Designed miniproteins, single chains. Designs and how they scored, part 99

Each design is a single chain, and the fold is of that chain. pLDDT is the mean over its residues in the fold that is shown.

## One batch from the design tools (miniprotein)

Design m3443
Fold by ESMFold2-Fast:
Structure m3443 (fold): chain A 84 residues (1-84)
Amino acid sequence: HMLTVARAEVISKSDKPLGSPAVEKDGARATATLRKKGEKGIVTATGHASPEALVDAAREAIKRLAELGGVEVEYKITVSEVPL
């Protein structure tokens, strides 16, 4: 069995502390955490789901993170398969 993971590194443009929004979609669960301006955060989506569903969940989590407090974020999403 293999678990597919989508991961993104994100950088906040806001000086406001941000929460950890979570998104569930099509068997994928994505979580995002940014702490303050200039710090790297991580968005991770996992689940027994297609790579496309994992990427979509990660993008939605990034969108929610960016909307919290009017934050601009930069990101790159990568997909990998991890043996279970």
Scores: mean pLDDT 68

Design m3444
Fold by ESMFold2-Fast:
Structure m3444 (fold): chain A 79 residues (1-79)
Amino acid sequence: MMEEDLKLAGEAAAKIYLEYKDKIVGVFVVYDEETGKIIVTVETKGTQEELEKIVEELRKRAEEAGVKNAEFEGVLVEK
């Protein structure tokens, strides 16, 4: 179950990375054993609005894939 969710979240993250490779610096998918959640972190350049749009698209794709046990975070690497 959680292993499958991790795989599905990773696939969604990879697709988003490829679509926004000029904006995304890194995407990290980690299973947090303490909380039992999959944490997906997107690091991007540009504006807060662009980051939020990318994170929202990632969440949407993961939800469409059936991932329910995940938390999505965004980090701007430049300010």
Scores: mean pLDDT 78

Design m3445
Fold by ESMFold2-Fast:
Formats: sequence, structure tokens, C-alpha cells
Structure m3445 (fold): chain A 62 residues (1-62)
Amino acid sequence: MTPEEAKARLEAHIAGTDPRDEMSLEELRAAYEALGKELVEGPAWTVDGQVAPASYYFKDIP
């Protein structure tokens, strides 16, 4: 997945306009990894405008 594809999919998922754009946890993880981010369990956080679930946050991959 390219960073551009990951961003487009995340924006569609956040918009919630089409149920088919809803991403699974595995798809979210893959998209954030493509953007140089890692899905980590923890308190709620915002990454690139998306609010992470209370049990997860995203961090930069070094």
C-alpha cells in the first residue's frame, strides 16, 4: 500500500459516507504503517486528524 493510497482510504473511512470504505483493524494498521505510523495499545490519541479508539494510539515509526 502506498502512502497516498493509505491516506485516501483513511479519509474515506473517517468520512463514513460508504459502508464499503469502513476499514478493519488490520487494514487500519497496514495504512498507518504505510504512513510511517504504528498502531499501539494505550490511551486515546489523534493521528492525522483521526481520533484513535480509547485502547489504541498511533506513534511515528523511527
Scores: mean pLDDT 59

Design m3446
Fold by ESMFold2-Fast:
Structure m3446 (fold): chain A 81 residues (1-81)
Amino acid sequence: SIDSLSQEAQDVYTAAIAPLHGENLDGSNVVGSVKPPNLRGIGKTMSREEILDMLRNGVGWMPALDVPDAVLEELVDMISS
């Protein structure tokens, strides 16, 4: 749950991830022609390192996150859970 993250990680999630993936990591909040992947359960299909690389470097449907490694680790741990 995003509620278990630090305030900094929650702010990053809300600003950069939630508009594309929704508060529940399911993409339910997205409007438009590009549907991002459902992040709920993505840790079953992607390694922790692959998720970290995606957040750090970005992908076509989301920008790179220029934040401290501690914040990236919190987001990866939440997403990969």
Scores: mean pLDDT 62

Design m3447
Fold by ESMFold2-Fast:
Structure m3447 (fold): chain A 69 residues (1-69)
Amino acid sequence: ILVESEKASSLELEEAIRKVIPSVSFAFIDEHRLYAILPDDADLKAATEQIRKVVESLGGKVGEPVVFK
């Protein structure tokens, strides 16, 4: 899942998402963008909704989940 924010750093986004879904892995793109990688056994719909709520609270946005690593 692509995550980006103009207001929050990628480190702040990582910290916020990790508190909601501790099993998430991250691939950093730049200071304001990262990929959040969910494990294969995760409920993608529920996890995406939790990530979206947290990211939007930080002034960010979430792309559509893609089942590719």
Scores: mean pLDDT 73

Design m3448
Fold by ESMFold2-Fast:
Structure m3448 (fold): chain A 88 residues (1-88)
Amino acid sequence: SDKQRAIELIDKIIEYVKRVKKREEEGGPPPSDQEINDLSANIEQALSILREINPKAAEYLIEGMRYFMRKDYDKAIEYLKKAKEELK
């Protein structure tokens, strides 16, 4: 279902945010071009689905990504989880 697909995409985005947080804490390398492209594709696909089925979940995903860009990874994960909760 579209809802299940959106949940799977959000889970991939959460996993990416967790990996970036860990890398920054451990002094690991920056994300690869492939990782950035995969993130972008997952966000675009998730937003396309969420705008149709649950606009509030789309807003939470966008807010989560804004926190991610500010390097507030814990709030990013919180808002991404809120997007998933809207789909239950």
Scores: mean pLDDT 87

Design m3449
Fold by ESMFold2-Fast:
Structure m3449 (fold): chain A 103 residues (1-103)
Amino acid sequence: KVKIPEHSLRLVRPNPLLKELLEKVGVTREVLTYNELEAAILKWIAKEKLLDPEDPNIVLLKGTLLGELFEVDEVNLLDTEGIRERLLKNVTELDEEEQKKLL
């Protein structure tokens, strides 16, 4: 398969809890690309200072909004597929007609 996944460019609509998290980093758009979503999540993690001091690849999520969304206490930033799967469960992907209308 292509090394740059097409789904990275797809438009997604966050669920209400994820939208609340995105608003904390200045993202007020109802629809954004998956790449914009992932970048906003990383910005939120940095703002909340959730990186483990002993391992900067580990994000400590217990008691956070993202922890509630992912239903986990921590994630590893090197587990890009696990992070993607958890994010995609918390968004609605737009169909091809809706994506064309918003472009």
Scores: mean pLDDT 75

Design m3450
Fold by ESMFold2-Fast:
Structure m3450 (fold): chain A 61 residues (1-61)
Amino acid sequence: AALSGAEILRRATELLTAAERDPSTSEEERNAVFAKALEIRDAVEAGDLERARALLDELEA
């Protein structure tokens, strides 16, 4: 199902928080998750929900 911008941002924030709290996650991996979360936020702010969903799918993979 298609996610709203608010739902996309909520999921991205949850994934970022999980990565930051996981002691097995490297600094490089945390930085990659942070960068992807930033791209998702920017896509949502631009109204590009298709891009935001694709970026979220990449982050969830």
Scores: mean pLDDT 80

Design m3451
Fold by ESMFold2-Fast:
Structure m3451 (fold): chain A 98 residues (1-98)
Amino acid sequence: MTKEENLANLERLLKQAEERKDEKLAEAVRKVMPYADKSSGSLVAMITALRDGLSEEEALELGKKVEEIEKLYEKGEITVEEAEERMKKLLAEIEAKR
């Protein structure tokens, strides 16, 4: 995804969050917009972390780890199933620290 496509998707998600009065999601999306140059998977992980009450620093670290998993998949070093399993473990590890 391009930065422009990510920004368009984030703006759409922000509008939906505001229409639903989901203030936590709206705030998370706004905080992630400056990082729209990241992968879509990284951005989704960061939004989820911020919405769930993690710090911006913790969300950024999670985003970097998701990008590492995506790069391994792009290089063919892991399968899609292995990438999904690693992402699930990463999210579970972050959730366990709450």
Scores: mean pLDDT 78

Design m3452
Fold by ESMFold2-Fast:
Structure m3452 (fold): chain A 95 residues (1-95)
Amino acid sequence: ERFERLVRRRVEADRILEEKGIRFPSDPALARQLHADFIKIWKEARKASNDEEKEKVIEEYLKKTGIPAEVLLILASFYGLGELVDLLERIIKKK
């Protein structure tokens, strides 16, 4: 995967977040870490045997980082990860 494409996707995701009034973590290092590890977290979650365990993996990541579920939902939508979008919507509805 080309760095130019990855940077462009991050910039576009940030633009969408800004337009919707959702604030990314104030720490730039945490923002970069989220973008870098986003696919990795989803791949780890998919190794779980069922949707409830996948939700737990995602919830632990959100709790550990302090990142709002709505931020991750927008990134998942941007990357076209429909299964992750569905899981995040379920997590948000439980609140």
Scores: mean pLDDT 66

Design m3453
Fold by ESMFold2-Fast:
Structure m3453 (fold): chain A 77 residues (1-77)
Amino acid sequence: DSDIEEAKKLLEEAKKLFEKGTIEDLREAVEKAMEASALANRAAMYSTGEKKKEALKIADEAVKLAKESLEKIRQLE
């Protein structure tokens, strides 16, 4: 499913931005993580079984990364 693969790609991009750690990179990480979550949730709606479980796991991981990125921005401000 292209939505799952795109969500995984966006999540990996968000993780790299999080590791860079500047406020600008972290804000971009939030945006990409939120987009990954939206795509993963959409993939979950149109999937069943293991594929649905994978999509939901990606969505949860993306939400967590967005929250961690926002907390890191708060620490830097």
Scores: mean pLDDT 87

Design m3454
Fold by ESMFold2-Fast:
Structure m3454 (fold): chain A 84 residues (1-84)
Amino acid sequence: TDAEREEIARAVLTEVLLEFLREVGAPQSVLDAVAALPALSREQYLETLQAVMQTLRKLGVTQAQMREVQQRIAARVLERLAAA
């Protein structure tokens, strides 16, 4: 269902972002914000995600690193959808 696809997408995005944030040594406050994403309303989810992305830019995360994260999210979402 659409709800199941949305749930998978949010879970994967949260997992991949947390993995990436730990890899780059992001502050605990950023990790906490991302960990809360799956429980947020759609509006709060988008606002929080934008704030996290702005913080990552200020921390010196490059466009190339963000592209890698986006590709990792897309690949993992497709894998989980294919696994039924």
Scores: mean pLDDT 80

Design m3455
Fold by ESMFold2-Fast:
Structure m3455 (fold): chain A 92 residues (1-92)
Amino acid sequence: SLGPLRRQFVAMINYIRQTRGDDSPAMADILSIFDYNGDGTISDAEINRVFDVVGKNPNAVVVMTTGINRLIQDYNIDMNDPIFIQNYNNYT
């Protein structure tokens, strides 16, 4: 199921947006890793499009998981941070 991966991705975007801002290097790296074409904001429609594509290609699941893990390591993202946990638990 892609649900947990989508939830983690959305939580990561919202966490970085809240803690570092939309124009941060971390947000630019997210956009670069996931090849989004947008105004620096990832919409629900863009997320749904990406996860539709990811669901059709097992290699894309691995690439996305690797990209998320790289962001966690490179930006020292604390997944135990209450802000991260709140975004993860309030996934929409």
Scores: mean pLDDT 70

Design m3456
Fold by ESMFold2-Fast:
Structure m3456 (fold): chain A 81 residues (1-81)
Amino acid sequence: SRLERNRTRARLLEEALPAIEKAVEEKDNEAARQVVLELADRLAAAGDDASAEALRNMAELGSAEAIYEGLKEAIESLKEE
């Protein structure tokens, strides 16, 4: 169902949070960008082009902190039905 797919997507994004949090702590904007781009590629390979596009747009936010905020917002949005 759509709800189950949204929960699965939220979980995948949540699993990426520790790597993004580390990038924020290390002030490594490129590391944060690479994490979400890798997620986007995996989702696109699975046929989830819309989520992949959203993650690629998130990678363009320019900083690890902004990417972290965007990722948390996306997770919250996916959990709210």
Scores: mean pLDDT 78

Design m3457
Fold by ESMFold2-Fast:
Structure m3457 (fold): chain A 71 residues (1-71)
Amino acid sequence: SALDARKAAVLARARAILKSPYLSDAEKAALRARIARLEAIADPTQKDLFDLEVFIGVLELKIAVLNVVGK
């Protein structure tokens, strides 16, 4: 239940950042691959969730920085 909610939340965050114009095609491809892997896992471990959360956290920080600079 808690892990299912966390999986849903991290996938929603990942899909939101995938729409960002600040990510390269390579970064978007890597993110899509990670989303597909987590979606395929019926019973994700805390580690599976944490690995994607760390990856998207780095991308979210990049987007935030570029969004301030990119005007």
Scores: mean pLDDT 84

Design m3458
Fold by ESMFold2-Fast:
Structure m3458 (fold): chain A 56 residues (1-56)
Amino acid sequence: SSSTQQRIDELLKQEAELEKQALDPSNSREERREAILEGASKSVEVMSLIVDMRVS
């Protein structure tokens, strides 16, 4: 659905920002780790939405 595609695009944009945070050496180790974990969570959501979009 168009709403699912919009959510995927939104999540991919958020993942790009989190990747920048994870790679920023000015951020603490804890901040970078948090960005990695949050990014991984969003990647799982993207995969779930893609599957839902293709099989629903």
Scores: mean pLDDT 84

Design m3459
Fold by ESMFold2-Fast:
Structure m3459 (fold): chain A 95 residues (1-95)
Amino acid sequence: MVEGIFHRAKSAEEAKEVMEKAIKEDKIGITLNDALAPGTTAISGYAEKGKAVLITIEHGPSSDKVTVETWGGISEEEKEELQKQAEEEVAAERA
């Protein structure tokens, strides 16, 4: 198990900057978590060995908007799978 370093971001844009810096600085085990109550934005992400993932969930009254962004060694197919997984988790939380 890798120890994660928790970072807080003020916005999804700031979270993206953290992930981009993590890749450039070759930082391993960085985790960004900011899970908020319904009606807010939840942001989670990780960076390891030249790759990073950021998942942003915007909670609306009747729907959630899930955005997955990736950097480095993550393929488009892996990004698509991460998007589906995040959408399924959000759907399960609403059920």
Scores: mean pLDDT 65

Design m3460
Fold by ESMFold2-Fast:
Order: sequence, then structure tokens, then C-alpha cells
Structure m3460 (fold): chain A 76 residues (1-76)
Amino acid sequence: SLLEQLQEELRELERAVKEGTFPEREDGLVLNSAGEEVEVESFENKLGVRVPAAYPVGNEEAREEVRRQQELLREA
């Protein structure tokens, strides 16, 4: 289900925060579903919540994002 998929993504994100290895994306570029690099500040995730396009390694902002995802996951 969407909830289970998001829980798995959240666990991967939590592990990255703990290890200080958040995925970095140069110049805010992300790959879309077509495999094209697009420049975005943020995008809407599967729960309809806005998330940053890039997660800084070991950054407090990344930890706040994990907390936000956890709260939304509990409400889903």
C-alpha cells in the first residue's frame, strides 16, 4: 500500500539522517519519472506534502523533514 511504501522510504531517510548520508543533489536537480533532470525547490510527495528537492547531509533541516514525514505518516 501507499502507507507501507512511505514507511519504507521514511526508514531509509531516518537511516540516512543517523549516518549523516542524506542523498545530495547538485543545484537542486532531481530525476522525474521520465528520467529527465529537472530543477525544483520542492515537490509534492505521495502524501501530498511538500518536501525539499535535496536533503543536506547531517543537516538540521533534514532532521526536521524526517519529523514532518513521521507526523504525516501517523495521520495517513
Scores: mean pLDDT 53

Design m3461
Fold by ESMFold2-Fast:
Structure m3461 (fold): chain A 68 residues (1-68)
Amino acid sequence: MLSEEEKEREEEILREADREALRAYLTQGVQAAIDVLEEYLRKAEEEGLERAAKELRRSIDSLKQIAA
């Protein structure tokens, strides 16, 4: 089971990823948003945040399907 501290860290990284991806999308479009999410995915994987990494992969896949 994840500790409360690890759970809070997962929520923090997901909030930051969403905020920065939205900023990139509004200023540079969907590919920039994907690039931002991929950077946060690498960070989540380095920290061993399995739930955050899974959620970020899902978001990246969804955006890639929309971006042609």
Scores: mean pLDDT 81

Design m3462
Fold by ESMFold2-Fast:
Structure m3462 (fold): chain A 70 residues (1-70)
Amino acid sequence: SLRDEIRRLLEEAAKLYSEIKKLATDPQKIQEAEDLVNEASIAAANGDIDKLREIVEKLRKMVEELKKQK
């Protein structure tokens, strides 16, 4: 169901944010990730699955970038 997909994407966003907090030493990068998680919550509340997927992809890109720097 759409509700189950939204829940899964929000759980993934939360997990990615946790990884960014572990990898990032720059407070600005942590703030960028926090802003994206807040946007994900808004997209989920609106049922906007396409925007939620876009935000999760942005968080994934941040994790991959940070891993390359570590």
Scores: mean pLDDT 86

Design m3463
Fold by ESMFold2-Fast:
Formats: structure tokens, sequence, C-alpha cells
Structure m3463 (fold): chain A 94 residues (1-94)
């Protein structure tokens, strides 16, 4: 599926940004990042399985964890978090 390929490309970009943040993150922020990585992987699997309801629920959870990350992360990480949010919004609209 063309949409699934676009979804995979968006997920790769999200993973790269999350891994970059993880390198300079505290253990608490690393845990939140790892949770988001797991949720993105689960969302890809739901999309591959054609489970649209589960995909939508997982995207909602991802957004909630990104909002939590935004609240807890230092100012220097905020621009990376905003980029991740934009990529997740693009995933949702596919």
Amino acid sequence: SEKFKELQELAVEIYKLLKEMRKRATPEIQKLIDEIISLVSEALQAAADGDTEKFEELVKKIKEKIDELRQRAPPEMQSLIDKIKELVDKMEKL
C-alpha cells in the first residue's frame, strides 16, 4: 500500500528524532521516549493488520505521551518534540 509506505517513512523519521533526544535525556525522559517508540511500532503493526480502530487509539496514546514529554523535557528539546508532533499528525491523517 502506498499509504503504508508513507506511514513507514514517517515512523523512521520519528524514530530518528526520538533516538537523538534519548542520547541527551535523563532516565525519566528516556523511559517516556521508549514508551513512545513502542507505541509507534504498535501503530505500524495495527496499520499493517488493517486494524483502523486500534491504529487510531494508538495514535491518540502517542499524542498523550508526546504532551507528557513536552511538559517534562528541558527547553532545548522542545523544537524536536514539536517536529515529532508534526510527524505524528501526518501519520493520523493518512
Scores: mean pLDDT 88

Design m3464
Fold by ESMFold2-Fast:
Structure m3464 (fold): chain A 64 residues (1-64)
Amino acid sequence: SLSDAQLAALLAYIRRQAEASGLSEAEVEAVVATARDAAAKSGNDMQAALEAASRAIREVLARR
């Protein structure tokens, strides 16, 4: 449902949220990649990308 430009903006937002959560560069890239993959599999669904990003951030933080 998102355009490619809207998806790029959403992924930039997700990157900023992951960085603000104290994730390393490698962890941030993994979160963004997971969100991008979820969007690709859902036809650029915003909720799918956000859910995947949120889950990935929680998993990283749970390991600390």
Scores: mean pLDDT 86

Design m3465
Fold by ESMFold2-Fast:
Structure m3465 (fold): chain A 60 residues (1-60)
Amino acid sequence: MLSEDEKRDLEFGKLAIERLKANPKTSDQTVEAMRAAFKRLMSERVYKIFEEELDKALAE
């Protein structure tokens, strides 16, 4: 189970995904930059959940 800090990191990541979805001109380069930034900031297990949520959002 995630710690409280990890839950906050995941919530922040989900807000970033919502912002990304609101921009129809988001480039692949912007997406990859976001992945790299969050991978550095999040724990490995939180990043895995974030990446799955991001991939689902991009598939829609």
Scores: mean pLDDT 78

Design m3466
Fold by ESMFold2-Fast:
Structure m3466 (fold): chain A 84 residues (1-84)
Amino acid sequence: SAAAEAARRAELLRRGRELLLEGESLIGLARIQYAVADLILKKHPNDEEAQKEAEELREKAEELEREGRRLVEEGRRLLAEAEA
């Protein structure tokens, strides 16, 4: 029925939008952590402790970016399904 198809599309749109927002938020957090790591290195270029802190922030940023991109891709897939 038209009502069942509309309900299915609404659920795909809701889930797709939620995943897209969550993914973009994680990518944004990753960008902040990359920026913080860069600032630490600029402020303390020859400090081994600062280099380790910056490396840990970059590793966490890479993890957040990978997960964020995965969620964005899944969200876009669901949104495309809703439009089909």
Scores: mean pLDDT 90

Design m3467
Fold by ESMFold2-Fast:
Formats: structure tokens, sequence, C-alpha cells
Structure m3467 (fold): chain A 67 residues (1-67)
């Protein structure tokens, strides 16, 4: 379900914001939720890094993967 995936990604991003040392764990979890490689998630994070909120960032990543 799209809404569940979006919420899971937002939760993972919020966890990373509290502890930046968990970046790789966050990338792995998002990759698992989306069914893509860690490399792909990292590229999408870099592309959309200018977005101001975890929700906006999560939505942009999900939209790119679901194309």
Amino acid sequence: EREKKLQEIVEILNEYERDPTKLYEALKKIAEVLGVSVQKVYELLLKHRTLPSPEALAKAILDEVEK
C-alpha cells in the first residue's frame, strides 16, 4: 500500500535525523521498503535533498521508484 510505504519511509528518515550515524541503516531499510538497491536510494536522496521535510523527501523518492 502506497500510504504504508510513505509512512515507513518517513519514520526511517526521522530516525536518521535523530542519529546521523544510522545513515546506512536508513538507506537499507528504505531500499527494502521500495524493492530497489541501496545505491538507488542514495542517488534519490541526493537528487531531492533540497526538499524541506521528511514527508516531502519520502514522497519524491517513492514517486521516482513507482514510475
Scores: mean pLDDT 78

Design m3468
Fold by ESMFold2-Fast:
Structure m3468 (fold): chain A 78 residues (1-78)
Amino acid sequence: EVSQKALELLKERLIEWVQKNYPEISREAVEKLFERLGRDASILVHLYFEAKKSAKEIGELLGLPQSTVSRLIRELLS
């Protein structure tokens, strides 16, 4: 039920947060993650970087296969 404008704002806020805390991560990588996960992109980023959760734990929380989460994290970090 999140509008497209709200999703775009959430994406920009996520990009700003990532660039401030992890400047080595590209804007394009965050945008691709958001295209695949929408709002769950913010959850994945915070679970991985702040909570230091494994790809398996993130997958269980988001209802995604561990292999998918591992690939998304690898793409984000490249």
Scores: mean pLDDT 82

Design m3469
Fold by ESMFold2-Fast:
Structure m3469 (fold): chain A 65 residues (1-65)
Amino acid sequence: MEEELLKEAKERAKELAKRAGEISPESAQNVLGYFEKAYKKTGAEGAKKAVEEAERELEEALRAL
């Protein structure tokens, strides 16, 4: 169960980083770093939450363009 959650969060983080990277390379690195930091502190659950939050931030930034 934890393995599946981590795998899902990891894949989502990779997709988000790819999209952020199309805007800027720094944004991609920030997304990946944020995911790893959240995972280390709170585990798979927190990592998933962090990806959701980052996805929302990116979506809002894209809408401003």
Scores: mean pLDDT 74

Design m3470
Fold by ESMFold2-Fast:
Structure m3470 (fold): chain A 79 residues (1-79)
Amino acid sequence: DVEEIVEKVVKEVMEEVREQVLQHELEHGQGLLTPEDFKKLEKQVREVAKKTAEKESEEAARKAGKQLGEKFLEEAKKR
């Protein structure tokens, strides 16, 4: 079930992102992502996970979601 794979990938990626955001706030005393940033990232992860799971595999969807999350955090850390 593609929907089950998508929800699992979104949950795992968003959990990792929230942990990274919390760590950054503890180290720098400022927020990394706004609530709107979290919504935007979740939507993007959901879309890429769905497309990848339908065409390739659950493992590929997980990898794609994680890479998107890492890129989003890197861009946020720069500004």
Scores: mean pLDDT 82

Design m3471
Fold by ESMFold2-Fast:
Structure m3471 (fold): chain A 78 residues (1-78)
Amino acid sequence: SASEELRKFLEKIEKKLEENPDLSEFDLGSMRVAVAVALTVAKKLNDKESIKRADEIADRLEAIEKRRQQKQLEQKLL
């Protein structure tokens, strides 16, 4: 089903995040776009589990980007 394919897709993204904590800026950006699309699809399917997982992954990606930006700022200012 579409929900099963979506869940497998989200699981793949989550696994890639666990295996590669030092993601490139390009990979991070690509994952953010992919997760945003997945969230839109999950909402259209009314798949509450996939909506929650996509939101959690999106929040995690946002946190990673903010930590990266903060570290870069600290390296240049301190």
Scores: mean pLDDT 80

Design m3472
Fold by ESMFold2-Fast:
Structure m3472 (fold): chain A 85 residues (1-85)
Amino acid sequence: MMEERIELVRMLLGGEVTDEEARAIARQDFAELEKLRPKMTREEMGKVIAAALELSMVEVFGLPATKTPDELSKALDEALKKWFS
């Protein structure tokens, strides 16, 4: 669900993003994100890309909804072990 993707993005970026920015990232609408947050630094862009990649991995591996970065990291580790065991 889109709301679950938005929550995941907010979790991955430390909760310092607006709902609108998180929604743009969840949809991979980087043009809208640039409109909402112009002149992002390399570090900010790196965090956005990392969050988008984590979101893609959650969707590809069908991971359950998590509420903390630690739970997400554990779920990803378990999924990777299961898929590549």
Scores: mean pLDDT 69

Design m3473
Fold by ESMFold2-Fast:
Structure m3473 (fold): chain A 92 residues (1-92)
Amino acid sequence: DEKKRYEERMKRAEELGLGAGDMTDYVELDERVPGKEAEEIMKKIENGELTKEDLLELVTKKGVPVSIALSWLKKLGYSDEELREFLEEIKK
């Protein structure tokens, strides 16, 4: 189960244009995010036009999976470099 989830997250990171090192960080960060309210918050993200700063707060404080935040930022037109910066902010 863990290996399959890891492989799915690695594939998602690859689809987002992340490099090998970034993909590892992405998987580790996604595993650290609490899943308790993730589904409801994900729906709010999909329905709202949130800023990068709002997404950072949702990931760090409210348990949104980093995968969803990165996917949303990509849809909003943020660059791969800005996605990497977002990952670095989460790691703080």
Scores: mean pLDDT 63

Design m3474
Fold by ESMFold2-Fast:
Structure m3474 (fold): chain A 90 residues (1-90)
Amino acid sequence: STEEKILKAVRDIVKELKEYIREFKETLSEEQLEKVEELIKKLEEAYENRSSAEEVLKILREAAEKVKDNEELYSFLQLQIDSLEKIKKS
């Protein structure tokens, strides 16, 4: 189902973000680290609550705006947004 695909995508995004923090914690500013940790928390809550694709997209879009000074994170989040939009349309 589309819901199952969205929830799998959310779980995969959380895993990638946790790996990103683990790998780049020494180079991330405290503010950047806090923004990524807040995003992880919101996505984990969305997964537990079985949130809609639209709610997940809202979380990702808001997070992308907050991290747009980090090109790698911004690009990653935009790729996830594009992927979720395609899942929503399929």
Scores: mean pLDDT 85

Design m3475
Fold by ESMFold2-Fast:
Structure m3475 (fold): chain A 92 residues (1-92)
Amino acid sequence: PELRSEEEIEKYLKAIEELLENEPDELKQKILEIAKIRLKSALAPEEEREKLLEEAQNLFSEMLDKLPLEEYDKARKIEEEVAKKVEELVEK
C-alpha cells in the first residue's frame, strides 16, 4: 500500500510488530522484518534512511540466496499474505 502520512506508517509498523511477535514461521518473520525496516526508513532522517534501505535490501538478498528455487513461489505468496494481514490489522 502507498502510505502518505506519518500516522499511516506508524499504524503499519505497529501491525507488523504485532504480527512478528506471534509469527512462528521463519520465512514470514524475515519478510515482516524487511517490511518493518523499509517502513522505518520512510520515517527516518535522510542519513538513517539510506542505511535502513541498504539493510533491508541486504536482508532480502540474503533471504533469496538461502531459498531453493522451489521456495521462491512460496515466498511471494507469503509476502502477499503478510501484506493482507497487515492491512487487516491497520483497518481494525
Scores: mean pLDDT 74

Design m3476
Fold by ESMFold2-Fast:
Structure m3476 (fold): chain A 76 residues (1-76)
Amino acid sequence: KWAQTQQQMGQIQELSQQGEKAKEQGDYDTAIKLYEEALKIAKQLAETGTHPEAARSYAEDLEKKIEQVKKEKAEK
């Protein structure tokens, strides 16, 4: 399902960017939620979609971002 894979990859990028903006604004809960949504899509693509290497890279980056935001939230 190439078209669906392309849409999901675009959604990962969109959600990741929205999460970055939320984090910059101090909205850590929204940032975590957005990164977690993107992570779910990335993990699905890594297992069943095309371009599993790219999806795995997105998943790793998103996990690191979630951890960072959770740490920042705990510090405040």
Scores: mean pLDDT 77

Design m3477
Fold by ESMFold2-Fast:
Structure m3477 (fold): chain A 99 residues (1-99)
Amino acid sequence: MGVQYLQQALDQTNQARQISSPQQQPQVNQAIQNIRQALNYIQQGNYQQAMKYVSQAMGDLGRASQQARRDGDDDFVRQIHQATGYVSSAASSLGRQVR
């Protein structure tokens, strides 16, 4: 469950990166790295660390969305919103496993 949502988030974030401006790229690249780290920690059974990286990815996507709104980049905002949805679903799924 959480793995599937993070894989979908990774795909959507990579698609957003392809249409990103140079100003948006740093936050998108950080989100991609944090999603990859979360996936690696899930594979290790370390759900607490995975959850930390999921939270960091949500922050990175939020900053990218904020920058894109200032730039008037509606297509990029939509792609980031979809990626954030998948990350939030992963967070909910992983939160149940940390208990």
Scores: mean pLDDT 82

Design m3478
Fold by ESMFold2-Fast:
Structure m3478 (fold): chain A 70 residues (1-70)
Amino acid sequence: MKLTVTLTDGRVLTLDGAYTEITSENARTALMPYLGQTVAGLELEGVTVTGIKPGDTLTKEIIASIKVTA
């Protein structure tokens, strides 16, 4: 299961992990633990992130939309 996050600057990032209970309704809540972390920090937690650099930080303010892909 994959979260696709569209940023306000038009970049798209994906967070891929073993998410058993993510729906479109809870996707935003499921993303909350990862906000304020760098890409490198997310990868240490077993989450694969693409579309942004290891030094970049995922914040609430840069998120335009969230989509769940089965």
Scores: mean pLDDT 62

